Designed miniproteins, single chains, continued (4). Designs and how they scored, part 30

Each design is a single chain, and the fold is of that chain. pLDDT is the mean over its residues in the fold that is shown.

## One batch from the design tools (miniprotein)

Design m13027
Fold by ESMFold2-Fast:
Structure m13027 (fold): chain A 56 residues (1-56)
Amino acid sequence: MKKYLVLNLPKEEQKLVEKGPENSIELDGDNELGADYEYQIKPGYKLENGKGVPVK
């Protein structure tokens, strides 16, 4: 029960996700920094244009 969603973002999108996308949670001690960013989007949300938006 560690990861729901792992995001590997291109450099352009990383600028939007620097602090994590809206409605996301940085993985506690499990995230990889440098080449990749690992974030958990809240349940019921999805990543869209660097933001966590509600999903139906």
Scores: mean pLDDT 52

Design m13028
Fold by ESMFold2-Fast:
Structure m13028 (fold): chain A 86 residues (1-86)
Amino acid sequence: SSDRQSAQQAIDHLRRATRRARQGDEDGAVRSLGRATQLAQTVTDPSLLIPVLREAGRTLVAARQAGNRGSQRAAIDVINTVNSLL
């Protein structure tokens, strides 16, 4: 379904953001996090958002460990957006 595809793409962008944050690419991580937020907002089945929320939590931990304030803020925005849809 379109919902499953959007949720999976959001997770893929969150994983990309995690890798970019760990590599010191803060701008790239923030862009990937922004795309994850946009994709999560298109998901209408809340059960598909639980894995997105879990992955966003992992990205937040990675952003904090990397010391990237922009990535940390953007990851919190994903978590807040997904929580508002649950």
Scores: mean pLDDT 91

Design m13029
Fold by ESMFold2-Fast:
Structure m13029 (fold): chain A 57 residues (1-57)
Amino acid sequence: AMEEEFYKKIKEAIKVHNEMFGEEKPDYFAYPSDEGLTPEQIEALKKAIEKVKKELE
């Protein structure tokens, strides 16, 4: 349930990040749409999201 909300934010953050940086930026945050992510993967993605959010203002 909680992870579902987190996953949504990840997708949005990736989308906004790609739009800002364009296609030149590598897909660091590109992950498959697997809902069965491990806690470690979720934590890593959370860090990526926060980093993107900071860059986005």
Scores: mean pLDDT 58

Design m13030
Fold by ESMFold2-Fast:
Structure m13030 (fold): chain A 97 residues (1-97)
Amino acid sequence: MEEERQRRLEELRERLLRLERKVEELVEELKKKGVEDEKIIEEAWRLFLRELGASDEEIEEAIERAKNKDVDGLQELLLRAFRRAGFSEEELRELAE
């Protein structure tokens, strides 16, 4: 197997775990401060997308799609953000396994 490919996948997994931890820490802090669940969800999406390099316009669009329960539209936006952040479709499939 290709060592370079394996190392790259490990780096991408580490990036995702780091991002997940940042989101979890933010959610925990906001809950501790008594922030309403709806606002916590908005702030979590803002942090997640910003870390993926999304623009302010893309972040607002994602929040709107989340509020409207547009799961398919939100997933499409997330896939676009991941690809812009340097994740290939092949790498995303491997990481989802």
Scores: mean pLDDT 76

Design m13031
Fold by ESMFold2-Fast:
Structure m13031 (fold): chain A 131 residues (1-131)
Amino acid sequence: MTLEGPVIPEEKAEEFREWLIAKLEAARNASLDETVARLRAIVSRDPAAAASVTDAEIEEAARLIREHVAEHAEELLEAIRTGSPRSVLSLWQGHLAGIRDRLEALGKPALVALAQLYEAAELEEIRRQME
């Protein structure tokens, strides 16, 4: 027996898939400056990070995110296009975990903080899209 996966309503599953595809294609096509601007906006919403994270660290995180997207976007796009509604969210969560792991691998406190803030912002955007 297949257990019911209640994460995405069936009636919204295709709209959510199309939104994720567009989001991943936008991320793949984003410039370094656009990725930096997005991270800066995320950091500005957290007072502790805004006080401690430098522009150089934001730029380093943006480069690492772009590297991860460039390496994995093609395979992830195909997996999202062909995957079941049940798997689409877990595929995206796996992608976010990969970005987090890449940022945390350098052991720099600012990059660890940026990894957590980026993942939280991405998950909040997903939550809003599922409304």
Scores: mean pLDDT 82

Design m13032
Fold by ESMFold2-Fast:
Structure m13032 (fold): chain A 85 residues (1-85)
Amino acid sequence: AAKELFDKGLQAFREGDLDAAAAYFKKAGELGSAEGYIGLGTVLYRKGDLDGAIEAYRKAKELAKDDPELVAALEEAIAALEAEK
C-alpha cells in the first residue's frame, strides 16, 4: 500500500503534476513511509512552501529514527530550509 502510493507519487512528480505527487506522497507518509514524507517535502519545496517542506522532513525524521545516517541528512535539510526563511 505505502510503496504503491510512493510509486504513484514518483510518477506524478516525473510528469510535473506536483499537486498529485504531493497527495500520493502524503498518503504514503501517513501509512508510515519515511520516503513518502521525504517526497512530500521535496514537492512542497519545489512549490515554494518552505514551512510545509520543513514539517514533512520532520515527520520523515521521526519515522526514520532507527536510521542515523538518514536522520542526519534530514536534520541538515531542515536546517538549510530554516536558514532560507
Scores: mean pLDDT 85

Design m13033
Fold by ESMFold2-Fast:
Structure m13033 (fold): chain A 74 residues (1-74)
Amino acid sequence: MLEERIEALVAEARERLGDSTDLAAHRAAVAEMLRRAKELFPPEIQEALDRLAAAAEAGAPPEEVRALIEELNA
């Protein structure tokens, strides 16, 4: 499922950052992973992944990011 794949990418980014308390660095890492991953998804999904990456990098609230992920799985 798309949610599971995105969650795996987020988990990998979190693991790379370790115990970092820098939320800005965390958001940047997640955004980079999503941008790299979008090439692996169909064109219809790539735009939604790009929106997720932009939202994460801009520091959107967790609720907004979660809503975008749910939209991908709907």
Scores: mean pLDDT 64

Design m13034
Fold by ESMFold2-Fast:
Structure m13034 (fold): chain A 68 residues (1-68)
Amino acid sequence: SADEQAALNSQLLHERVRIHELEELIKEVKEGKPFRDGSPMPDIDLTKLEKELEEERARVAAIEAQLA
């Protein structure tokens, strides 16, 4: 239905925005962006961010498969 297509498209756009934001944040962490006091970012945050990115990419793949 048109309503289901609209809902899936909205969800897909939302997840794509989240993926972009996570990719940018991971890039900043990998580039060694310090805290304001010059301290390095903790490694545990990078691992957590990469896991979240993987989960969001899986969600996008599932939505795209549903739309196909």
Scores: mean pLDDT 74

Design m13035
Fold by ESMFold2-Fast:
Structure m13035 (fold): chain A 78 residues (1-78)
Amino acid sequence: LSKEMEEDIADAMADMAAAVMDIVKRNHPDNAQVNALSDKITALDRQLAAAQKAGNQDEVAALLAERKKLIDELNKLL
């Protein structure tokens, strides 16, 4: 893939992930932990898109590992 296509894909994936997290938050308005984790995942997905655009492979790997941990934590609360 070209770098331009990779940047567009990263942005589209972050936007989709944010939409999913908004749905999770709306379905759990009284659960502070679910809302906090959803916000962290959304913020991290934006950081991941930025790291991918910067070509920062070490940062991308670290952010993907952190995202997996947050998703695992969220899944335990659902």
Scores: mean pLDDT 78

Design m13036
Fold by ESMFold2-Fast:
Order: structure tokens, then sequence, then C-alpha cells
Structure m13036 (fold): chain A 110 residues (1-110)
């Protein structure tokens, strides 16, 4: 596994849950079209699906946009577990999100 694969696993777990994340990670590498179709079926978010399509087209900025969108959704849903998974993805990539940090501080008092 690469650091990118580990970060992607955390993103997928946040989106679809642990049970489906492993299958989606496999499909991401082996069958991009099946990955996109399955993601659309489970999540129902066309903006997110389009960002993964852009990622497959070789746009590296799409990866950061995926992270930003999933972070935004987790904050709106007040889903601390999803946000924790996204925080782990940022941590692996060496990225610091002020929004994630501020949210954790507000809800944990740390």
Amino acid sequence: STILDDALYYILEALVGKEKAEELLRLFHTDPQAFLEKLREIVGDEELVKLFEELYQGNPEAFYKILDLVEKRAIEEKDFEKLSLIYNAYKLLGISSKKVRDFIREYTGK
C-alpha cells in the first residue's frame, strides 16, 4: 500500500462505511467504471462522482477537492466519526486543515 492508498481508504470509509470501503478501494485500482457506478449507487452525490472522474483523467487537484467536499459534508452532518476519518487522511498526506482542527477543538475542548 502507498500512503495515497491508505488516505483513499479513509476517505472511502467515511463515504460508504468500513464494510464497503475495501471493495471500493479494489475497484478504484482494477475497474474505474465499476468504481464510479458503485460510488454513485451508494452515495448518490454527482459532484463527488465527477471529482473522482477528474482524478482518473489525471487532475491531481481533484483529490484535494474530494477531501474538501467530504470534510464539508461531515461538518454539515455533524458526524465526528466521518470527520475523524478525513483527519486521518489529511494526517497521512501531511496536509493541515484549519477547519478540521477548529471543529475538533470545539467539540473535544482540546
Scores: mean pLDDT 78

Design m13037
Fold by ESMFold2-Fast:
Structure m13037 (fold): chain A 86 residues (1-86)
Amino acid sequence: MAALEEANRRFLEAAAAGDAEAAERAAEEMKRELEKLQEQGQLSEEELEQAKIMLEAYVVIARGIAEGKPEEGLERAKKLAAELKA
């Protein structure tokens, strides 16, 4: 799973740098790799949905940091996380 590991590394680097745009692109790449793992039977549909929502939450946090509004990013991430608990 080198492609997923590389996308995850790029995502973490972008998020740490406050580069929301690069973090979003890396998150989309991670979503595609996770979908491939689900197609191969290595992830359940529920695990894939949880991973996608978690990635969306992380992107929203990174965006908030990049905009100088980390609290707004955190609040949006909390709303996305609440959808997982329904």
Scores: mean pLDDT 73

Design m13038
Fold by ESMFold2-Fast:
Formats: sequence, structure tokens, C-alpha cells
Structure m13038 (fold): chain A 99 residues (1-99)
Amino acid sequence: EKEEVLLRIDRFIEATKKFIERAKELYEQAVAQGREDVAARYKKIMDEAESLLKEAEKLRNDLKSGKITPEEAKQRLDELATRFNKLSEEMDKVEAELA
């Protein structure tokens, strides 16, 4: 199970990195359009996603080193995934306002 959970964390890290890249692109577009209000919202989304990335990387290291159990890591990953889904919904809402 440890290897299975590590793979799930790695997939989450990769998805979060791609999400941050997209949020940065949207932030730069909002700045270019003079939409400071929208840019600030994307910046907040980026900052929260970067926090999730840092937590996921720590989770991976803690599991790899044996500091936490695979069961504990799975529970923490599920919490991170829930937070990620809320950020994804927020980004979709902000994109709709920019369009």
C-alpha cells in the first residue's frame, strides 16, 4: 500500500503543478487586461495552490521516510484533494467573470 499511496501523492503533485501553471497564465491575462480585481483573485488561488503543493511534497517525504503510516497519508491526501477541488471550482467561477 505504501507504493500505491506514494503514486497517488505523485499524481496529486503533478496535477497541482499544472493547476498553478494555468492559474499563473490567467493571472497574467487579467493583469494585461487591467482587471486588477480579477488578478487579485487568481493570485489568491495561486497562493493557496502553492500551499497545497508544499503540503503534498511534505506528505510524500513523511510517508517515504516512514514518519507517517500509509493510512495516515491516505487520509491527509483525501483532505488535500477536497481543498484542491474547491480551488478548482473557484478558478472556474473567476474564468467565467473574465470571459
Scores: mean pLDDT 88

Design m13039
Fold by ESMFold2-Fast:
Order: structure tokens, then sequence, then C-alpha cells
Structure m13039 (fold): chain A 71 residues (1-71)
């Protein structure tokens, strides 16, 4: 499921950000966005649903990055 894949990417991004690997976390976010967009298109999701998945991934990933930068 795309939701499970999104949560897996978010868990990896959080782990990288908490470890201080901000560059790795940003790269993983870009990989996750690309992968979810491709798989969402292949699964026949609407452009609106794909955009919502990518927006949620980006928003939550940015929260991890900002928290790590503040530490």
Amino acid sequence: ELESLKEQYLAEIEALARAGDLEGAEQKMREGMSDLAKLGQEAGLSNKDIAALLAELSRRARAFLEEAKAA
C-alpha cells in the first residue's frame, strides 16, 4: 500500500534526521517523493491524491528536519 510506503520513508527520514544526517534525510525525502509519485501514477491514483501524498510526506519530513536543526 502507498500509505505503508509513505510511513516507511518517513521513518527512515526521521531516523536520519535524529542521527544528524540532514543531507541524507533530505535525499531520502526526495527519493520518497519520486517513488510515491511514480507508484501512485502506476496504481491509477488521481493527480489530486498523488499531490496529497507528496504534500504530507514533505510536510512531515520538514518537521523532522526542523526539529533536528534545533537540537
Scores: mean pLDDT 84

Design m13040
Fold by ESMFold2-Fast:
Structure m13040 (fold): chain A 100 residues (1-100)
Amino acid sequence: SAEIEALKKEIIEKFEEIIKILEEAGVDTSELRKLVEEMKKASPEEFLKLVEKAGKLIGKLVQENKDKFSEEQLKKLDELSLEIVRLYSQLKDILAKQKA
């Protein structure tokens, strides 16, 4: 589906933006980069699980490194995370309807 591929691409682009912010703050993103590469090759069902895993990892990395971020960086990370949640919900709904 062109719509599924477009949503996957947008989610990956948002994660890549998060990775750049984390790297600018001096955070090790090697595990997160590996998850994003797996997302590019994943089935839609595997993709959703990888998005959840990456989201949890980002939360952990931000919490453990909070003092390394500016207020502007933290705000941008929150905004990107909310965008990913919205896109994830849209993708999940499309996949649920295809199984009906």
Scores: mean pLDDT 89

Design m13041
Fold by ESMFold2-Fast:
Formats: C-alpha cells, structure tokens, sequence
Structure m13041 (fold): chain A 119 residues (1-119)
C-alpha cells in the first residue's frame, strides 16, 4: 500500500540508520534502530498521520529502552541509544513533513551528520 514517495522516504531513513549502526558497531543500538525502522514501515503502510507516526516511534523507543534496562545495560549506554533514537524519530518526522525531494535529501544528510557525531 506504500506510494513511491513513501518507499523513497523509508529507503532514506533505512540508509541513514544502516550507516549509523555500522559506525557505532553496537548490537543493542542496532536492535533498537531495526525496531524503529520496522515501526516506521508499518506506519507508512497504514498511511498514519505524522503525529500518529511520531507517537508510534516514541512508544517503540520506550519499549526498547525498557528491554535494555531489564537486560542490565549501563544507564550511560541507554542514554546514548535514546539520543540516537530521538534523532532518528526527528528525521522520520522531517522526512514526512518535507514538501520536496530536495528537502527530504537535505533532512537525511543533516540527520546522518548529527548521528555520526553522537556514535
């Protein structure tokens, strides 16, 4: 049910997430990011509003953080994963709100730059 624009948005988010996960080389972060990508894909397939998509992504982040805490991950590592997840959610919202392909490409480029500074 995804349009070509929705598929392009998903592909852009997925590529930024893959580069971030590769740079971090952290399996816990990779797991959390994979869950965010899956949630984003589901929200696009369901044609949810930007606000509802952000809500679903925030809930996915909260669940992943709770699981990592239960597994005994140090709070400093959890805080870093939360910061990365927050940037990914911000990018997802910006990609959905963008009015042109140029705005989407710029949002993805800026998000990747910020994410690579965190990892």
Amino acid sequence: SMSSTQQSILDMLNEVVKETARAADDPALRRALDRLVLTFKQSLEQQLSVEKTEEMLRKTKERQVAELRAEGLPEADIQQIEAIADEVIKMAVQLLQAKSQQEREQAAKEALSRLLQIV
Scores: mean pLDDT 90

Design m13042
Fold by ESMFold2-Fast:
Structure m13042 (fold): chain A 88 residues (1-88)
Amino acid sequence: PVVREEVDIELTEEQVEKMLEAVEMSEEEKAKMDPVEKVALDYAKLLGEENLRKLKEDPSAVVEREVEYEEDGVRHILHLRVRLVAAP
């Protein structure tokens, strides 16, 4: 069986910058990350650095990514749609 899920992710420009900063950290700095910084790094890896840079260059862009994983013999396909929210 295959399970498909769509996930909409809304990010602010500040969150995108924080994620890109986390990716650029040295291995020693990554080892000393607090839990919040680790979450930012995990999201950056999930969404992809290239997609985050595109959102920073064009705040109106929508970027899409599929991730696949298998759990208990079931294949899961996550379709991620990522965009920036205009902060009021």
Scores: mean pLDDT 76

Design m13043
Fold by ESMFold2-Fast:
Structure m13043 (fold): chain A 58 residues (1-58)
Amino acid sequence: GPEEVVVIETRPASTPEDEVRQAAIEKAKALGYTVVNTVVHRTADSVTAAALGEKPAP
């Protein structure tokens, strides 16, 4: 199957969700992966974004 990575970024709850999502996406892209899914979870204290990245098999 393809090579996969999950990048997780966490910031204080005062941080906009899009900023945290973009941080995870840019990290996955910097590692050479194409982002295929993102999930954001907010609590009272934090915002966490996860980006699933894939690379084609050579």
Scores: mean pLDDT 84

Design m13044
Fold by ESMFold2-Fast:
Structure m13044 (fold): chain A 74 residues (1-74)
Amino acid sequence: SKEEIVAALSTLPNSTLLGLFKQALEEGDYEGATHILEALQVKGDQSVVPQLLQLAQEYDAPAALLDKIALLAL
């Protein structure tokens, strides 16, 4: 399930999640990218937000992903 995927991702280091986020964007896997952002939200670590935003801009990610990254900064 979606919840199981997000839970599994949340056990990974932020550096690994950033790498997976970049790969998802490169592949156009916006569903996978969304699950990674949800995992980062569960972890509560805002330190990666600038890198997530830079990657989303570099790969012209959909506005929905940019909005989700903005919510991580709260």
Scores: mean pLDDT 86

Design m13045
Fold by ESMFold2-Fast:
Structure m13045 (fold): chain A 94 residues (1-94)
Amino acid sequence: MTPEHLRELAEALEPYAPGLASLFRWLADQGVRVRVRLRREGDDWIVELESDDPLYDGVEFILRPRPEEGVDEEDVRRAQRALRVLVEHLERHL
């Protein structure tokens, strides 16, 4: 993914996954080449970074878009929106 595409993804994710957005913006600013992958693990979605730089290769973020007892509904909604943003962005830039 180009630094420009990674910056666009960061801006789109900021309202829903600010930690992930901050990482993507920082990586873009450093000019680090990364591939962002989505992997499903049961009901969870794993956002995985692949890079030629071993410092960033294999970094994972977990999104939990399913309602679960004891989890805030707003956190579930944010995860669902973050997942939608990721899918739409990756479909445009694959």
Scores: mean pLDDT 77

Design m13046
Fold by ESMFold2-Fast:
Structure m13046 (fold): chain A 66 residues (1-66)
Amino acid sequence: MLAEAHALIDAAMAGLAPQLSDEEVATLRKQLVTQAESLIALGKEHLVQPVVDINARAAAARAAAR
């Protein structure tokens, strides 16, 4: 479960790399890992992918605004 969450986060970060700096990608990755671990602990691992997608999309929108 956690390894699958990490794979989803890695895929999302790869998609964002052209729009974010390496430091921004690293920061967002840490935030997403923390959220994924919390969701898994609550038995809500099925929400990891949509939460990752929403946060990645929000980060891309903030980057595009600059």
Scores: mean pLDDT 77

Design m13047
Fold by ESMFold2-Fast:
Structure m13047 (fold): chain A 81 residues (1-81)
Amino acid sequence: SSLEARIAARIAALRAATSVAEAEAAMKGLFVLGQEAQDLALLERILAALREAAATSTGEMRDVLETAIAALERYRAQLAA
């Protein structure tokens, strides 16, 4: 599968998540794909999708998403330096 297809599948899994564990699994998958690609544009797209998911999430799922977003933003900043 293409990298874009793998990312789309993980985003779909994140949106379908009904538990913190499912959300964490999808986010960790997206983080790994972003790190492996070492592509700033790809990281921006992943971050946009995570922010969209966080905006519609609540409770512990929102906290997990916000933590992942912060980690990816730090990684993106380091990669851009």
Scores: mean pLDDT 78

Design m13048
Fold by ESMFold2-Fast:
Structure m13048 (fold): chain A 94 residues (1-94)
Amino acid sequence: MLEKAKELAREILEDKERMFKAIEKAKKDNPAISDESVEAMKEVVEKGHIEEILEIAEPALEQLAKEGKVTEENIEKIVLGAIAALARKLQGEK
């Protein structure tokens, strides 16, 4: 179940246009997300930090699997959160 959620997350992350649209939508839904954060999230997606994103997302993906809520929409929300966390970490190192 977790393996299936991780496989679907990889597929979603490989669709960079989908992820860019999801990031822009998140900014519209939450104006507290800075333009700098949006650009950092897009860079994470563009540079293909898939394994690092999946490691950050794994506990949330496991929870989705336990709840029987493994859908593209739910996984997209989780990977967006993981991308934001990774972008923040990378910005703190630069």
Scores: mean pLDDT 80

Design m13049
Fold by ESMFold2-Fast:
Structure m13049 (fold): chain A 109 residues (1-109)
Amino acid sequence: MAARQAELDRREASIVEAVKNAKKAVDQGRGKEFMEENLKKARELIDEARRHLETDPERAYRLAVEASSYIAGAKVAAFLLGDDQGLAEANKLGTEVARVIEEARRRLA
């Protein structure tokens, strides 16, 4: 119970920080760069997670969860910028990360 609560608290803190950073980047005129950097990092983490699904599903799970924070930041930045293409890409990556998380959980049984 305590370990699950600590994990949830860490995930929520990461998402909150990602949203805060996205808003700050947009306010400072760096929203596009922030969005693109977060989308790139999310893609890299998802690709790395997929490579570890068979050999280290715990690592795959952690990488996918980390990618979720970058996706959240990219979505907020895209929304604030009115960037429909960026928002669509972030949503697509969100679907991909959800599949990796599900597969990793299945392998961890």
Scores: mean pLDDT 84

Design m13050
Fold by ESMFold2-Fast:
Structure m13050 (fold): chain A 109 residues (1-109)
Amino acid sequence: SMAADSLDVELPNLSKEEAEKIAKEVGATEVREEDGRYVIRLSVDPSLTDEEIRALRDEYIKKVEELLKENPDSEQAKALLEAARRADPRTGYILAKTAYVFAKAEKLK
């Protein structure tokens, strides 16, 4: 299994309020503005076991599946969701959160 890691995710062109709301929903550790867009940092708690991480990943996968039922046109979210299912637990958790971010952002258009 991989060590705990982090991923910086550039959000689509959203308002500050929408960006902060999405960041809070995924437990982002940082929110910053770059070139008129928001970037959030996603990380995995190093104290969590692989079993706990798999459970959290599966919860986000379920949330993304529900969002995709309402808006199936998010190809980026679909690709990240499939990657999350196949990855190791820690990478899969980060990818599932990223899929949620893109699915949620697409629904806000």
Scores: mean pLDDT 81

Design m13051
Fold by ESMFold2-Fast:
Structure m13051 (fold): chain A 73 residues (1-73)
Amino acid sequence: SSVEEMRKIVDYILNGDVEKALELAQKYNDYSLEYFEELTKPTNKEAIELMIKAAETGEQEVERAEEIEEKLK
């Protein structure tokens, strides 16, 4: 499911496995275009932005891990 895939990407980013996170993101583009539209809905926009920031700053955004999970539920 799209939620499980998003969670796995977030987990990889938070664990510092950015390469694995990017691999899954590419799989979304090729396989799950319809799920990308769902993820870009207003309710999920902030969660996606926090996930991107976690990838860019990792250490700084680790405190917001719970916030990301709450917004994806």
Scores: mean pLDDT 56

Design m13052
Fold by ESMFold2-Fast:
Structure m13052 (fold): chain A 78 residues (1-78)
Amino acid sequence: MKEEMLAALEREVEELKELILNDKRLSPEQKEELLKMLEEARERITEHIEAGDYEAALQEARDFGIEFYEKYQEALEK
């Protein structure tokens, strides 16, 4: 379970980093902000997984997903 959750987290982080870095609509500053947000969320979720608090890890991931989507859409506004 723990190893599986950590592997899934790292995969999602890599996919989101690729999405951010390859999106030509984003400025360098917007990319930096989104990447920082992603790294901070990764750190918090990892802490919950390492503590064995899988429910907290899942909740943090859900909350991050909503916040990240809103922030990404905001960044695409001209």
Scores: mean pLDDT 82

Design m13053
Fold by ESMFold2-Fast:
Structure m13053 (fold): chain A 64 residues (1-64)
Amino acid sequence: SKELERKLARLETAKAILEAGIDFLEKVKETASPEKQKVLDKQIEGLKKQLDDIKKEIKELKEK
């Protein structure tokens, strides 16, 4: 349905934004001090959890 397509489009966009944000932070981490790397690791872990939730929702919607 059109509503399902719109929901999928929003989730795919959110997924792309989270993936880009994780990639950016991982690159920043490579040049960061050890203290900043610890902070970035926790932020990256949080974003990865959000990404997993979105991936799960996309999978559930695609199985309809």
Scores: mean pLDDT 86

Design m13054
Fold by ESMFold2-Fast:
Structure m13054 (fold): chain A 78 residues (1-78)
Amino acid sequence: VTDEEIDDGVAAIEIAIGNWLLRKGDPEGAAEVYERAAERFPHSKLAPEAYRNAAISYRKAGDFEKAEEWEKKADELA
């Protein structure tokens, strides 16, 4: 097991938590979890997904400025 494999595993768990929060109707909490995952594991294969999901969650929360910022970050990594 490498640090990269551990990062990918932890990022996947955090993304799953974000997905759960989004489904329970907490888009603000979901956005924070996705944002944290992307910032902690920027070299993970899942980082672009975390950035995109953060943008989607901020839009659902009504924070369109943060949604645009995170969408730009996702595009930079993809």
Scores: mean pLDDT 77

Design m13055
Fold by ESMFold2-Fast:
Structure m13055 (fold): chain A 94 residues (1-94)
Amino acid sequence: SMVDDFEARLRAAAERARSGEELFRAVEGVILDTLLRHRLLDWPEELLQEFGRRVAELLRRLRAAYEAGELSLDEVAETLIRELSRVFRELEAR
């Protein structure tokens, strides 16, 4: 499914990242590719906007926690995979 493909690509990106900057850049790339593919598949604009908003909020929160030393790189990666996949699954079900 598209959710399974999204989660798999997030996990692959996270496993290749050696730093927080690499992790966030790679995850943002997977998100952008996913948004572009769903635009081509006629996802409603409202769902694309909601996905973008929720993703931006999550990325800002986790980046702040990582930079503050509250979360390790592995903890940020696992949280990103779990929470982004959850958001995608919730919106795809609508």
Scores: mean pLDDT 81

Design m13056
Fold by ESMFold2-Fast:
Structure m13056 (fold): chain A 77 residues (1-77)
Amino acid sequence: KLKEEYDEYVKKAEEYQRLADFYQRMSDLYEKLYKEGIDEKAKELAQRYRAMALHYQQKVDEYNRKAEELKKKIEEE
């Protein structure tokens, strides 16, 4: 059922977007802590969280693309 698959892709994109947003905020927070001299280890954590945010953003883009392709097929039915 194409509509059910579309809904699944949309839900996965939303879940990964929440994860990407979360890790991006964590990266920004630890980058500020490092720049303010509060936590020297924060630089490594900021880099790790930025990498996680990028990974999940790539997943968002992947599932959004799949959803768009499937939506076009549903509209042609």
Scores: mean pLDDT 83

Design m13057
Fold by ESMFold2-Fast:
Structure m13057 (fold): chain A 82 residues (1-82)
Amino acid sequence: AARVYVFYDENNEISLALLPAIEEEAASAGLEVTKINAAENPDLVKKYGITSFPTLVLEAADGTRTVTTSYDDFLAALAAHA
């Protein structure tokens, strides 16, 4: 199954404000969202090359990853997956 990860910064109000909308859209596509706090997970931030927040990662069952900082691109990826 596909997985959705959202990297957020607890001190970035935009990333916090977008979390409910991201979770709602993913849920409508039948997907769970794993929320990753960047401050608590600096190793994952470096591993994925995360430079801004929120960053969305859609990981397909085969391990293919789509990484985007665009909410519109995320919605398009969910629509293509669903």
Scores: mean pLDDT 77

Design m13058
Fold by ESMFold2-Fast:
Structure m13058 (fold): chain A 72 residues (1-72)
Amino acid sequence: PVIELSEEAKKKTEEAMRKGMKLLQEMGFPVTEEDLERLLELIEQIKKALKEGKKEEAQKLAKEYEELIDKI
């Protein structure tokens, strides 16, 4: 079962990802704030599209998420 992400869970996920990104940047990895924000946006958009029954839109967004992860 897929549980909807609450605003509190979003905040926690964002904080954890920002912490990880800062650590990666300190280690010399080319990760940007824009990449993190785009990943968070894609997760939310995918969940919304799935909830609205827009499977094709959700698949497109999931592919963009996968491509962005592959670049990092």
Scores: mean pLDDT 71

Design m13059
Fold by ESMFold2-Fast:
Structure m13059 (fold): chain A 97 residues (1-97)
Amino acid sequence: MEKLIEEAKKEIEEVLKYIAENEPVTGENLSPLLRRAGEAIEAGDKKAFLEELIAIHEERREQFEKALKENPTEELEKALKREEAYIEALREKLKEL
């Protein structure tokens, strides 16, 4: 699934560009990890932002793994694979910084 990693890399680049050009969206129901990612962006620390995104996707991967064990569905398997692809893409972006 190399294509998923490539798509994730492109989406991450687009998100980073969007965030740099626009005010970050914050909401009352954001997870603590997502709030920390927003704080890192506001501080102008791209490395810290990517590290927080990795933490968010790792936590979501664990949640999907647990959910998949209790109720195996194609949607959960697909979600898990997407989280794994995002984690790999984010790690590659960290190496570029």
Scores: mean pLDDT 67

Design m13060
Fold by ESMFold2-Fast:
Structure m13060 (fold): chain A 63 residues (1-63)
Amino acid sequence: MLKEGDIARAVKDTPMIGRGVHLLKKGTLVEVLKVHSDGTVLVRRLDDGKEGLVSAESLEKVE
C-alpha cells in the first residue's frame, strides 16, 4: 500500500481535489504526501507541484 514519500501513478483519469478541482490524467506521476484512513491520499503532481486529494484506488506505487 501507499505511504508518505512514495511515487505513484494514476491508473485512470481522476479528479484531484484541493482549493479547486484538477484532472489527474491516467499515467500522471505524483508524490504521496499523506495517506488518510478514509481511503483518500494527499498528493503533489510532479509536473507542476499542484496538490490535492485523490482516491487511493486511482493510484499505483511506482517501483
Scores: mean pLDDT 80

